Designed miniproteins, single chains, continued (5). Designs and how they scored, part 17

Each design is a single chain, and the fold is of that chain. pLDDT is the mean over its residues in the fold that is shown.

## One batch from the design tools (miniprotein)

Design m16557
Fold by ESMFold2-Fast:
Structure m16557 (fold): chain A 89 residues (1-89)
Amino acid sequence: EPPVTTEAVDETLALTPVAENEEMVLHRATHGDLEGVVFAPEARESLRATTRTTRGDRVLVFSADGAAGLLSPDAARAEAALERAVADL
């Protein structure tokens, strides 16, 4: 099992809003070769990530304003995560 690593970052993710409810907006996220999902309080086109936690192919990112994301270099895994997040929203 790969070790879990957490680090402070200053990375900008590209976001596209895809679904929302009364509490949050769900976005598709891209950053380099990583794709995934981001939950944010409001619709936006970008996110400044301040914390990154990596475990194998999974990358968790957090912003100072309460947005959270899950990214992966596996596009199929990222799409599956997005579909589940939309269903749970």
Scores: mean pLDDT 78

Design m16558
Fold by ESMFold2-Fast:
Structure m16558 (fold): chain A 92 residues (1-92)
Amino acid sequence: NDVDEKITQASQLLARQIRLLVEGRMTLEQAKELVRRESKKLGLPEEVTKELIKALEEVHRLLEQGRLSSERLGQIATRTISKIGEILEKEQ
């Protein structure tokens, strides 16, 4: 299923960039540029790319505020992937 495959790819991309941001191995701007580049390569709609970037910005804000937790990360990821699934299903 093309939709399920794209959801999986978007989910993996998000998880990887969140990890690199949290580990301090990538800046927010570097993560956003990588998401834009990889989303284009994967053929993801612009709306999906925007949701991924929004998630990264939210994670970065919480991290900078010292308010990031595993529970909040899980909530952001789940909410973002749910929205991405909705966008991709609408595009079919």
Scores: mean pLDDT 87

Design m16559
Fold by ESMFold2-Fast:
Structure m16559 (fold): chain A 93 residues (1-93)
Amino acid sequence: SSEKEELLKRIAELLSKVFDFSQQQVEEFIKYLKENLDIDEIKKIAEGLEVVQRILEEGSTAIRNLTEEEKKAMKFFSDVFREFQEKRVAEQG
């Protein structure tokens, strides 16, 4: 859907800005998200990345003011990204 494509585009932009990922790294992760996650899960990835960006911009003040939903979104992103990396390592031998 167009909503899913817009979310994936936003995630790609955040990955490039927050983590300085190469175009190839971004494309591989976006493909993983397309193949393995539904739209609600993809929304949660975008939310988690936006929270990480805010922490990097605002520092300790942002960390102190994190909501439980924001913490869950960050954890979900972390868990999915770990699963993605583990799959990549396994596929490369």
Scores: mean pLDDT 82

Design m16560
Fold by ESMFold2-Fast:
Structure m16560 (fold): chain A 91 residues (1-91)
Amino acid sequence: STAPLPLEEARALVQRAVDETLAARPDLSETERLAVEASAVLELVRLAGEEALSEEEVRKAREARRIIQEAQTRGLPNEEVLERLARVAEA
């Protein structure tokens, strides 16, 4: 497996991925855009590891992961998942 990236490099890669995703999908609502940003914190954990992140970022990543996992296991409506993830991004 690839070694963890330096946090600054991980942030730059994640931000680029977010920017590319949003640019490819100009049709997304504000809630959907915030949900993308919340999900990006999970990618930041994957690249840099939790130890490199602030307590707030780790908390947001864990909450986003919980929401996604619950959605998959319970079959939550996409609208509810997006709203919950958007709230994580705004917290």
Scores: mean pLDDT 85

Design m16561
Fold by ESMFold2-Fast:
Structure m16561 (fold): chain A 87 residues (1-87)
Amino acid sequence: DIKISDLRKKIKNSSDPAKTIAEIVYKESQGSSEEARKLSIVQIIKYASPDADLSLFGDVGFSEVKKKFPDLINKVESHLKELEKKA
């Protein structure tokens, strides 16, 4: 498991943060349910994006994150789908 501080640094230093998030989610959530995968996306964005500030919202779910950051979520889902096709 990657520490949150290392995760944040990796995403910040990425030329494509959405792709990096998708790769982390794919690796950490292999064999997991769709619900568990959505939770992983939320947690990664919550802790890795300074603009998310989802720590203020204890009960924030995937739908709320997608509503606030639709472009980011769409890119993450697109990259994740491509990774799943190769498996």
Scores: mean pLDDT 67

Design m16562
Fold by ESMFold2-Fast:
Structure m16562 (fold): chain A 94 residues (1-94)
Amino acid sequence: SAEVQALRAEMRAALAAAFAAGASGDELLTLVREQFERVLAEVADPAQARALLRDTMVVLLGLLDEGRSPEEARALARRAAELVREFEDRIAAR
């Protein structure tokens, strides 16, 4: 839907802006959690909700690859993957 596409664009822009502002790993993961809570609240279709979680992960991994050390990128990627699992489980429990 147009609303899902708008949300995807907003989430991508917010993540890119936080990264450009020098956000810490904890701040980036807090933002990702806030965006995932918004997906659960606003996106009724489970398949679309899950797709938005995965799209956010793709964007985050790309930003980490460009702007972090390999060790820091791997550590943050693991923590982000745990968030995706948590929220996919919550979507499945709807």
Scores: mean pLDDT 85

Design m16563
Fold by ESMFold2-Fast:
Structure m16563 (fold): chain A 93 residues (1-93)
Amino acid sequence: RRMTVEDLIADAEALIPRGVELGLSDEELKKRVENFARFVAEAVLRGMLTPEQGAEIMEALAKSARKEGHQDIADFAERAAKLFREGRVEELL
């Protein structure tokens, strides 16, 4: 897959605002976030991203989620970032 870290950070920042704009439910937003986190985890496991880059992507998602008032999603994304930094990427799968 031809995606840069910058592209994935942009996708992470846009995920919740775009989902809200499309009228997605909180449950649909949460599923999209979980699928995105698993995609980033698989990219790290395949050596396409570093664990630190995975953490940066999840931290961008958490910041965006807080701005949109989705604290549960922000807390999930912060935990995912911590798992990336600790090298516990498999716990996201």
Scores: mean pLDDT 84

Design m16564
Fold by ESMFold2-Fast:
Structure m16564 (fold): chain A 57 residues (1-57)
Amino acid sequence: TEKLEKQLKAAQAGIEAARERLAEAERAGDQKMVAVLKEKIAELEAEKQKLEEQLRA
């Protein structure tokens, strides 16, 4: 459905933004921010998988 497609795009955009921030945090040596961003990316990837499963139903 269109709602699920929009949610999937939002999740992908969130993953891209978090990965960009992760690369910057890694270059800066900010280990605490790296840990937070890795957790956020994992959560968004899990959400993306759930949305993909719902789109197949």
Scores: mean pLDDT 83

Design m16565
Fold by ESMFold2-Fast:
Structure m16565 (fold): chain A 91 residues (1-91)
Amino acid sequence: ILDDLNKLKQRVEAAPLEPGDKARLLELIDKAIKAVQEGNYEEAGDYLFKAAMLALASAVDAWLRGDEETARAYREIAQELLKLANKVVEK
């Protein structure tokens, strides 16, 4: 899970996202990493779900604005966040 979270963090850093959303997503992912390291899997899942909700909302906003590339990036990040959140809480 930590390897998966670090790979996701790198993907968020490289993605064409709005800078404020990117910073918030990275903050939530860092909090999830810390929670996993402390054995707080439920808390880690909560941070990842919050990050996924942000990414989904931002994907919808970008799509409505006609920014297909940014919308797709947010959507793919949201899908990965949801997958990892589910995996973490099943621990």
Scores: mean pLDDT 81

Design m16566
Fold by ESMFold2-Fast:
Structure m16566 (fold): chain A 103 residues (1-103)
Amino acid sequence: SPVSAEEFQEIVDRLEQATTREEIREEVYRLVEALERTDPSSLSDLLITRAVLTILEASTHLSREEALEVLTRVLEILERFPRKSPVIQSMIRLVRQAIENLK
C-alpha cells in the first residue's frame, strides 16, 4: 500500500524518538521501507532531508553490516528519484560518504 506524506512524517518522528538499539533498528527499517513505498513527488525536500539525516544518525547505533544494508538501500532509493534537486543531490553525497566511511 502507498504511504502518505503524513504517515511518512509520523514514521520519521518515531525514529527520532527511539531510544534503545532495538527500537532504533525497528524504526530505521520501517522508515527505509516507507521511503521505498512513498511517491517521491509527495515528499518535500525538507521532509526527505529530515528522513535521510535521521537515518544517518540512527545508522551510528546499528552494527556495521546493518548500517551498510540500510544506507545502501537509502542510496538506491534516492538515485531512483525522477527529479534530483540540489538538496536531493546533497543527500545522495552524504549517504555515499557514510557508506565509504563504513568500508
Scores: mean pLDDT 87

Design m16567
Fold by ESMFold2-Fast:
Structure m16567 (fold): chain A 84 residues (1-84)
Amino acid sequence: SAEEEALRLIEAGRLEEALRLVPEILREANVDTPAVREAVEALMRGLTELIRMAKAGRPEAEIQAEQQRLAAEIAPLIERAQAE
């Protein structure tokens, strides 16, 4: 799914490509459920923060730690959204 692909891209540090998948994720989520909204909100918030950190010139180690944190945060949300 586009959600799983976005998660893989985040883990790989390919944040711009992950952001380009957001419209596809929303199209695939043709039911507006709380779990889907929570997953999308978490993804958008996390990607926005990662881009901000990169633009601010934060150390690569800090950006990688935040990428791992975001991946860990959204993985269970994606599972819950898919189960609904």
Scores: mean pLDDT 75

Design m16568
Fold by ESMFold2-Fast:
Structure m16568 (fold): chain A 88 residues (1-88)
Amino acid sequence: MFSDEEIELAFKGFLASFDPKNLDKEAEELKKIIEKAPTSVNNFLGLPKDASIEEVRAKLEEYLKLYETDKEKFKEKFEENYKKYGLK
């Protein structure tokens, strides 16, 4: 399991290079990371390796909103998703 600090650092690192005008590109880059290394901390969305681009985009938008409004819920959802998909 990733620590709260690792999750926060990974997401902040992503945000530092994130282009909000091109969410589709960001989702495609994350999908490639998930496909290549689904158990990596860079898969902070906790999605399975076969997640669709639409699912990656929707999850990314959800996490961006949670990060700004409720960081505790953001971390909770990440861990829940990782447990759900990371153990399979």
Scores: mean pLDDT 69

Design m16569
Fold by ESMFold2-Fast:
Structure m16569 (fold): chain A 79 residues (1-79)
Amino acid sequence: SAREQAEALYQEGLALAQQSSSLEALEKAIAKFEEAIRLDPDFRAAWWYLGELYLHKHKLTGDEADIEKAREAFAKAAA
């Protein structure tokens, strides 16, 4: 089911984020969480982690767009 696929992607994203703090691992983790929320848009835990990863990405790259993406993700997690 879509929920089972979303949960699997969420677990893969967590594993990637926990194994390495590199930009490459961060971008791969972000992609997994984005795919999880595409399959289950109400997946609040995935939205919350996506926000945290975008804040971390901003610290590495200085890209202000990542702050806005983090804010949007946290808003979705809180809704």
Scores: mean pLDDT 86

Design m16570
Fold by ESMFold2-Fast:
Structure m16570 (fold): chain A 97 residues (1-97)
Amino acid sequence: SLEARLAQIDADVAAVREAMDKAGVPEEVKDLIAETLRHQALAALYVELGGPKSLVLEHLRKAAEAALKLGELTGDEELKKEAEEVLKLVKELEEKL
């Protein structure tokens, strides 16, 4: 069921967050990684379900926004570039809805 899939995503993100906490990852970095992973998983779920396309694009945008902030915070220029490219693609696809 959809509820079970959403609960599994929440559990998976919580497990990653706990692992990062035990590894001493800073709170701001943990928050951005967790947000990126959650929205990537939700986008993938809505693709598997066949839509709606608006929810796929919303979650891809939110994941890319979190990844961009993470790249800025960590100085990861490749992550920033990839996130910016995803944001441009999402904007183009949203204009076709």
Scores: mean pLDDT 89

Design m16571
Fold by ESMFold2-Fast:
Structure m16571 (fold): chain A 80 residues (1-80)
Amino acid sequence: SPESMLADAKKLLDYVKSNPDTPMMEQTKILFRTFAILVEIEVLSRQQPDKKAEYDKIGAEVKKITKELIDIVKQQEAAR
C-alpha cells in the first residue's frame, strides 16, 4: 500500500542519516529504491480515483524524502 511504501521510504532515509559511513554505492541504491517507491505510488494514485488525493499527498511526502536523499548523496560526493 502507499502508506507502507511511505513507511519504507522513511526507514531508508533514517538509515542513511543514522549511518554516515554508508558506502556511496549503497546510498545510491537506497536513492533508486526510494525513486521506485515514488513511481509506484504515482501509478497507484492514477488507478484509484477515489483515493487519488490521499495517495498524491503520500507521493508528495516520498518526493520530499527523495529530495533529501539526493541532497545527502550530492554533499558526500562533493566532499570527495
Scores: mean pLDDT 79

Design m16572
Fold by ESMFold2-Fast:
Structure m16572 (fold): chain A 68 residues (1-68)
Amino acid sequence: GPAQQRLEAMAKNGEAQIKGYLRSLGLEAEVEILSVDAKTAVARAVAGGKEYKVTYDAVTGKFTIEEI
């Protein structure tokens, strides 16, 4: 339904933003969205044998990245 379509669109946007951020750091990562809402997307990323948690804040446009 329309609510599910909006959630899917938000997840795709969050994934695209996080992939773009990781590419800007020179990381070719496999990205899995862990959670998404209207303000925040959280993903697990794997690149070069390392795992990362990446958070995108849609309100501020800021990213945080931590190795896990």
Scores: mean pLDDT 80

Design m16573
Fold by ESMFold2-Fast:
Structure m16573 (fold): chain A 93 residues (1-93)
Amino acid sequence: SVREEVQKLVDQAAEANRQGDYDKAVELLRKARDLMVEHLLSQGKEESARAVRIGYDAAIESVRQGSSPREVAVRYTSAALRAIGDELDKRYM
């Protein structure tokens, strides 16, 4: 499944980051981002796709600044999804 492939890429990115291969970690996070965004768009989940992109872009930036990409990706993706949910509630209330 797309979710399993994305999880595999995130796990590989975390391993690359642990090994100090930051370029590989960034590349794997970009691939995971693009696969998840495409999957969500294919389901008509446009706002979720935007939130996931924002979360992964934050994770990529944190790798460039020396943070763990897996922990950052999980934390920022969840925060981005919550922020988009809040904005949707404000927009349609």
Scores: mean pLDDT 69

Design m16574
Fold by ESMFold2-Fast:
Structure m16574 (fold): chain A 100 residues (1-100)
Amino acid sequence: SVEEELKKLIDELIELINTLPEEKKKALQARLLAVVERALAGELSVEQMFEEMVHHILEYVEDEELAKKMVEILRKIYELLQKHPELTEFTLQYLKEKLS
C-alpha cells in the first residue's frame, strides 16, 4: 500500500539520521520535529515543510552523499503526498512519532 511505502521511506530517513554523530542527530531531529509540528498546526504548507526540512538536512549533514540520500527520500515522500494528499495527516503524525 502507499501508506506502507510512506512508512518505509520515513523509517529509512530515520535510520540515516541515526548514523549521524549524537550532537548533530539531536539537533537535526529537533529542527525536523519543529517543522513537522508547525505543518500539523497548519502554519506551513506541505511544500514549505519539505523545503525547510531539506534546508536543515543540508545545514546539519556534513557528508554530501548522506545528505543527498536524505533529500532523495524526502523528495519521494513529497511525490507520494502530491498523488495521495489524503495521507498527509497520517504522514505528518508518523514523522512526529519517529522524530520524538
Scores: mean pLDDT 90

Design m16575
Fold by ESMFold2-Fast:
Structure m16575 (fold): chain A 68 residues (1-68)
Amino acid sequence: SPVLDALENVLRSLLSNPDMDEDAVIERVRRHLGEEAAEILREVIELGRKQGLSGDQAIELLRRLMEE
């Protein structure tokens, strides 16, 4: 999925650059990939923090949430 590939790249960038403005990134995702993609990305970030997920675990969660 092009949307999944784009979201994985965005999430990897956020995980490697903790100084990135997450709200600005999510707003960019909303503009270019749509509301659902932006909500999924925010959910992965929030759940990852709550559960202390590693980067690889957060990406796996993203893949699972994008599965229909």
Scores: mean pLDDT 81

Design m16576
Fold by ESMFold2-Fast:
Structure m16576 (fold): chain A 81 residues (1-81)
Amino acid sequence: SLEELLAALEGMLAAAEAGDVAATIGYALRALGIAEELRRQGKLPEELYEKVQEAVRAALAGRLEEARRLLKEIEELIAKL
């Protein structure tokens, strides 16, 4: 669900901010898996899928300000669905 996607992305950001690399990777893989399934079901627009991928890349690269901004944009786009 979109709620599960947001929870995974929030967990990813929290882990990244804590410097927990293993947890960040775990949540990132979970978020990507949920996003791919939602995209396959036609429940996630391509723009949202691209932003999820960008947020994951930013978090894994330690670009925390970019990851936070992208998560906010994702939350706003989901609210419009």
Scores: mean pLDDT 87

Design m16577
Fold by ESMFold2-Fast:
Structure m16577 (fold): chain A 72 residues (1-72)
Amino acid sequence: PLEELLRQVQRLVEENTRLAREGRLDDMRGEYVETGPLRAATGFDPRGDLRVSGVVFADGETVAELTVSVPL
Protein backbone atom coordinates (compact mmCIF):
# COMPACT_ATOMS: atom_id res chain seq x y z
CA PRO A 1 0.00 0.00 0.00
CA LEU A 2 0.94 3.67 -0.39
CA GLU A 3 1.88 4.16 3.28
CA GLU A 4 4.49 1.37 3.20
CA LEU A 5 5.97 2.69 -0.06
CA LEU A 6 6.16 6.23 1.38
CA ARG A 7 8.05 4.88 4.42
CA GLN A 8 10.51 3.08 2.13
CA VAL A 9 11.06 6.22 0.02
CA GLN A 10 11.59 8.31 3.17
CA ARG A 11 14.24 5.87 4.43
CA LEU A 12 16.04 5.96 1.07
CA VAL A 13 16.00 9.78 0.98
CA GLU A 14 17.31 9.92 4.57
CA GLU A 15 20.16 7.52 3.68
CA ASN A 16 21.16 9.54 0.60
CA THR A 17 20.99 12.75 2.66
CA ARG A 18 23.32 11.20 5.27
CA LEU A 19 25.77 10.07 2.57
CA ALA A 20 25.70 13.55 0.98
CA ARG A 21 26.45 15.26 4.31
CA GLU A 22 29.38 12.87 4.79
CA GLY A 23 30.73 13.77 1.30
CA ARG A 24 30.11 10.21 0.07
CA LEU A 25 28.46 11.11 -3.22
CA ASP A 26 29.78 7.96 -4.93
CA ASP A 27 27.81 5.83 -2.45
CA MET A 28 24.50 7.59 -3.14
CA ARG A 29 22.05 5.57 -5.20
CA GLY A 30 18.81 6.00 -7.10
CA GLU A 31 16.21 3.29 -6.66
CA TYR A 32 13.05 2.44 -8.59
CA VAL A 33 10.22 0.50 -6.93
CA GLU A 34 6.91 -0.77 -8.35
CA THR A 35 3.93 -1.80 -6.20
CA GLY A 36 0.80 -2.48 -8.25
CA PRO A 37 -0.20 0.85 -9.85
CA LEU A 38 2.26 2.79 -7.63
CA ARG A 39 5.82 3.59 -8.69
CA ALA A 40 8.59 5.35 -6.80
CA ALA A 41 11.98 6.76 -7.74
CA THR A 42 14.77 8.25 -5.63
CA GLY A 43 17.75 10.25 -6.81
CA PHE A 44 19.75 13.44 -6.48
CA ASP A 45 20.67 16.59 -8.43
CA PRO A 46 24.01 18.32 -7.66
CA ARG A 47 23.09 21.65 -9.34
CA GLY A 48 23.67 24.44 -6.81
CA ASP A 49 22.81 22.94 -3.44
CA LEU A 50 22.71 19.16 -3.72
CA ARG A 51 19.05 18.10 -3.92
CA VAL A 52 18.09 14.64 -2.67
CA SER A 53 14.64 13.52 -3.81
CA GLY A 54 12.05 10.78 -3.72
CA VAL A 55 8.82 10.74 -5.75
CA VAL A 56 5.79 8.44 -5.77
CA PHE A 57 3.50 8.45 -8.78
CA ALA A 58 0.56 6.58 -10.34
CA ASP A 59 -0.82 6.84 -13.89
CA GLY A 60 1.84 9.46 -14.64
CA GLU A 61 0.68 11.78 -11.83
CA THR A 62 2.77 12.67 -8.78
CA VAL A 63 1.13 11.36 -5.59
CA ALA A 64 3.88 12.40 -3.16
CA GLU A 65 7.30 14.08 -3.32
CA LEU A 66 10.07 14.65 -0.78
CA THR A 67 13.09 16.87 -1.48
CA VAL A 68 15.98 17.77 0.84
CA SER A 69 18.58 20.43 0.04
CA VAL A 70 22.14 19.73 1.23
CA PRO A 71 24.64 22.61 0.89
CA LEU A 72 27.99 21.46 -0.49
Scores: mean pLDDT 78

Design m16578
Fold by ESMFold2-Fast:
Structure m16578 (fold): chain A 86 residues (1-86)
Amino acid sequence: MQITTEEKIERMVKYLMAAHKYKKDASELTDEEAEKAYEETSNEEKLKILEEFLRLLEASPDSSPSLEKLREYLRERIEKLRKELE
């Protein structure tokens, strides 16, 4: 019933992809729009979006535990997508 940290990160990633795809703020997106955008986005497009987002997060001096977990999740997901595209 309670959302886990991993589920929060996954949801955040879907919203970021939808925001990038639809050129909307994440606050203007519904869960359905986020899920649909994620499903419709190719692995190549997902890789580009995630790499850009990771670069922005790594440029931030903020080292909060939540941001560190997000950075780690993004690095792992980027690596998996790269392997799928090889």
Scores: mean pLDDT 72

Design m16579
Fold by ESMFold2-Fast:
Structure m16579 (fold): chain A 75 residues (1-75)
Amino acid sequence: SFDSLLNEGNEYNSQGLSAFRNGNYDGAIASYQKAVESYQQALKVAEEENASTETYVATHLNLIGAQEDIKLAQK
């Protein structure tokens, strides 16, 4: 479901943030990549289910955030 994919993405994003804060940049990248995959799947399901604009925007912002955090961790 959309909710399960969104929750999975949020869990991986939290794991990524924790790893990043501890200086484990490789671990952060791995977790953020899993978050990106979950958010991309959530967005696909949201499109198929005609989710609200608010739901699309929130999920897409989380996706962008995870992608930017990957770039930051790679520096």
Scores: mean pLDDT 85

Design m16580
Fold by ESMFold2-Fast:
Structure m16580 (fold): chain A 74 residues (1-74)
Amino acid sequence: MERRAEVPTGGLAAAGALALAGATAAQVKSQTDEETVLDLTGPSGPGTLTVSRAVPSVAVARAGDDTGIATGTA
């Protein structure tokens, strides 16, 4: 694990688009004022999306969004 390891931004966007295009259903598994957990279903397998508000910046791990998903108004 001492080799070059970079986050494939292009690969992430492509894989995300494929995951969303293949996803058949999305359900709210758990929701609170601090976080929202979504249950994803599709041919790529079951997945979970968690959105947290416990940070000053919004970090949403979405499979089907662009590389610039960062909402933060000054």
Scores: mean pLDDT 44

Design m16581
Fold by ESMFold2-Fast:
Structure m16581 (fold): chain A 69 residues (1-69)
Amino acid sequence: MQAELSEEDIERLRLGVTKASKNSVEKLLAEIEKTNNPKYLQSMLEGLEKAGNEEIAKAVREAVGEEKI
């Protein structure tokens, strides 16, 4: 079944991408590929965008491919 990320998980992602930048993008791409779960991707993107990390969110979308809303 699909699982949604908690607010704490989103906050951890925000802090990680803020510090590591490009390195965080690579790790997020690997996790998305491993899980193959669009809901997981959507939750990560929402967290990144709310945190103001639009550049990182865009990179993740481009790597996985934009999903239909």
Scores: mean pLDDT 58

Design m16582
Fold by ESMFold2-Fast:
Structure m16582 (fold): chain A 98 residues (1-98)
Amino acid sequence: SNIAELLSSPDPFEREIGESLARMRLAVTLLIPDPAARAAAAEELAAELLEALRSPNPEGRRIAAELLRELAAALEASEDPRLRALGREIAARLDAAL
């Protein structure tokens, strides 16, 4: 996915596209009914958003951090203990990156 590249762009229009794509992928990920498939999709999205946190663009980093917090919180609210553990891991990785 080009989400990290789009969020790192100096072009505000490209950043807007990146944010929209990331929010769409977050929404789709949280709608996956199978916990194992949801975890895999969440890990993929988290990796791309964590990459965006290494961007020199402060606006792209802000959006990535917000989406990582939202993803982590949603996973921690899950009934599945694997998804809750993944949510805590994502939150810890975000805190370490800031």
Scores: mean pLDDT 87

Design m16583
Fold by ESMFold2-Fast:
Structure m16583 (fold): chain A 81 residues (1-81)
Amino acid sequence: SAEAAALVAAIRAALVAAGLSEEEAARIAERARALAEEAAKTEEGAEKWEATLEEDRALAADDPALLAAVEAAEALARVLR
């Protein structure tokens, strides 16, 4: 979907802004999409995904670019449900 593709692009852009290479950011963003798609198949998977993102958000709290990547990943999981 166009919305999911835009959120994957947002994750990539945020990771690049955080200092990752474009190739590494693309790999991480595609992996996040695959994991979010799996989480969309089960309610338990979706709940565990969101709990993991809350932990990642806490770890990213002092880095606005990493926080933006976490927020885009959270939105991606919601769109794929």
Scores: mean pLDDT 77

Design m16584
Fold by ESMFold2-Fast:
Structure m16584 (fold): chain A 106 residues (1-106)
Amino acid sequence: MEVYEKTATVSVLSKEQLKREIEAEIELIKEALKENDEEKLVEAAIHAKFTLEAYRLSKETGALEKAPTAEEIISREVTVKVEVKDAKKEVEKLKKELEELLKELE
C-alpha cells in the first residue's frame, strides 16, 4: 500500500491559537470529504495529525493554561504517516477527534 509521509517542525500554541487551528482543520476536512479527492484527503489527514501533535506539545508544556512568551516557544520535529487507501477513513476519524478536542478547549 502507498504510504504518504511528511516531516515538519511543530511549535507550541496558545489555547486560542490552537482553537483557531482546529476549527480551520475541521473545515478543511469537511471540504476534502465533500470533494472525495484522494490527494485532498491525504493532505487533510497529514495536516490534522500535525495539529494534534501541536496540541500534545502545547498541553505537555503548559501553554494551554498560559500563553508562552516568544522566548518560551518550544518546537519539536514530528513525522506523520497516512496510508493513501485508508485516507478517507483516517480523515473521518481525525475529524471526530478534533471536534471532541475543540469541545474540551471551550
Scores: mean pLDDT 81

Design m16585
Fold by ESMFold2-Fast:
Structure m16585 (fold): chain A 87 residues (1-87)
Amino acid sequence: DVLEKGRQALKQIQALVNQGKLDAASQLAKQNEKYLNELDVETVRRLTERGTDIDLSMARMIAAVSKISGDNETAEKIRKLIDEAEA
């Protein structure tokens, strides 16, 4: 399951960030880019669906990881969609 692999990578990356290991977190994000991209697509889809329940904490974590991997556009897009979902 591509999405489950993305979620597992996301959790590992967040653990590295929490340990202050930003270079290791960035490297792991790049190594798992294909799985994280699929998770980003799914997160955007869920955030744009009317009446969809979304784990906003997971979405915020995805946005933070996208920023760490250098994908600032995806991070900003997810952040904006989170703001719209909370409105």
Scores: mean pLDDT 70

Design m16586
Fold by ESMFold2-Fast:
Structure m16586 (fold): chain A 102 residues (1-102)
Amino acid sequence: MEEELLEKTREHSKRAIEAAKAGDIQAAVDHMVEAARYLEEAGWDNPEGVKSLAEAAIALAETLGREDLVERIRQALKSGDVPAARDAVGEAITAAMEAALA
């Protein structure tokens, strides 16, 4: 079950990256929300899941021109600061949701 949750986190993270690169911000948000939900159930202490979700958040933040979020997420991953990564991922999702409505 944990392996299945991590696989779904990776799958949705990958789809979020593909959507963000295609400029489909709404699809990227929808996949990011699903990926975060699966990681929440698996546990944020899973480095593979955190990395997958954070990489998707970086792609989303880059598409939005949020260089500050890109740097914060990269630093959190490099230092293994899971709370900082979680906060920055949440900010990227919120910013993307606001951009999709504009």
Scores: mean pLDDT 84

Design m16587
Fold by ESMFold2-Fast:
Structure m16587 (fold): chain A 93 residues (1-93)
Amino acid sequence: SVEDLKRLIDRVAFEAIHFINALENNDQEGRDDALARFERIVEEAKKLGLPEDVIKAMEEALKRIRQATSPVEVDEIAYELIKKIKEEIEKLK
């Protein structure tokens, strides 16, 4: 549903902020926790029946976040992913 996709967007945004905060504080445990929560977001997206190309984009975003070394990089990755999920909401009109 549209509400499920909006909640998914909120979760992506929240975990991106959490990861950025952990990165800025050199908090490895916080980074690992945020990554685990991103993995759960991908599994929830699969459960919601999101298209294969969207799931692949989410999995690729997770790989990029794992390797990210700056807040700006994480923000850009999260923004691109949120935009792709918003495009799925638009298709449900």
Scores: mean pLDDT 84

Design m16588
Fold by ESMFold2-Fast:
Structure m16588 (fold): chain A 55 residues (1-55)
Amino acid sequence: ETLTVTVSDKDPAALMAKVRAAIAEARAQGYELESVEVTKNADGTYTATVTFKKK
């Protein structure tokens, strides 16, 4: 099973904190990190798409 979580923030450090929280939560549920994709938006915000896979 695949789980995808999307988070956004104007501050890259705050974005990474949100990504780490999502990883910790997913691991607690038996998911393993597959990929992290970070996109910088034209308005200066960042969006991270975090994909997990259950092993």
Scores: mean pLDDT 82

Design m16589
Fold by ESMFold2-Fast:
Structure m16589 (fold): chain A 120 residues (1-120)
Amino acid sequence: MKEKVREAIEETIELLKRILEELQRHRQRALEKGDTETAAEFEALAQKIEEILKELEEILKNIDNLEPEEAIKKTIKLLEEALGGLKETQAKSKDPHIKETLTIIIDSIQTQIERIKKIA
C-alpha cells in the first residue's frame, strides 16, 4: 500500500506542476494583451497551486512516518482546495477560452482525486 500511495502522490505532484506551467502560460498571454485583471487571477491561482505543491512534497518526504490512509486523506484535501480555487476563477472569468481551459484543468484534478480514492 505505501508504495502505491507514494506513486499516487508523485503522479499528483507531476499533474500539478503541469497545471502550474499552463496557468503561468495563460498569465503571460493575458499580460501581453494588457489584461491585467485576468493576469492577476492566474497569478493568484498559480500561487495557490505552488502552496499545495509544497504541502504535497512535504507529505512525500514524510511518507514513511505517515499511515497510508492519512497520506491519502491529506492529498485529497489539498486537491479539493485546488479545485475550489479553480472553480472560483472559472466562475469569475468572462473569457470563454479561459473558462474552457479551466474546465479541462478541473476535470483533470477531479479524475486524479477519483484515482487516489481507489487506492484507499
Scores: mean pLDDT 84

Design m16590
Fold by ESMFold2-Fast:
Structure m16590 (fold): chain A 82 residues (1-82)
Amino acid sequence: SLEEELRRKMVEMVAELLVKAGIDEVTAENILEALLKKLKEAGIEPNEEEVKELEEGSKLLVEEYGEEIKEAVEELKRKLEE
C-alpha cells in the first residue's frame, strides 16, 4: 500500500540521515539537528517558524516511527562495522 511504502521510505531516509551525522540515539532533537545540518549544506537557512515546523515534524516521526527508525539505524551501523 501507499502508506506502507511511504513509511518504509521515511524510515530509511531518517535512518540514513542520522547515521551519516554520526547520531546514535533516535530522538526528535537529534532528527531536527540532522535536518538543519542538511539544509545548511544545501544553502537553505530556515526562519524561526520553519524551524518550529521541523521540530514538530521530528516529534511526530519519533512518535509514529521511532522504533522502526531505531532498528534501521542499528542495522545500518552494524553493516558499517562489518
Scores: mean pLDDT 79

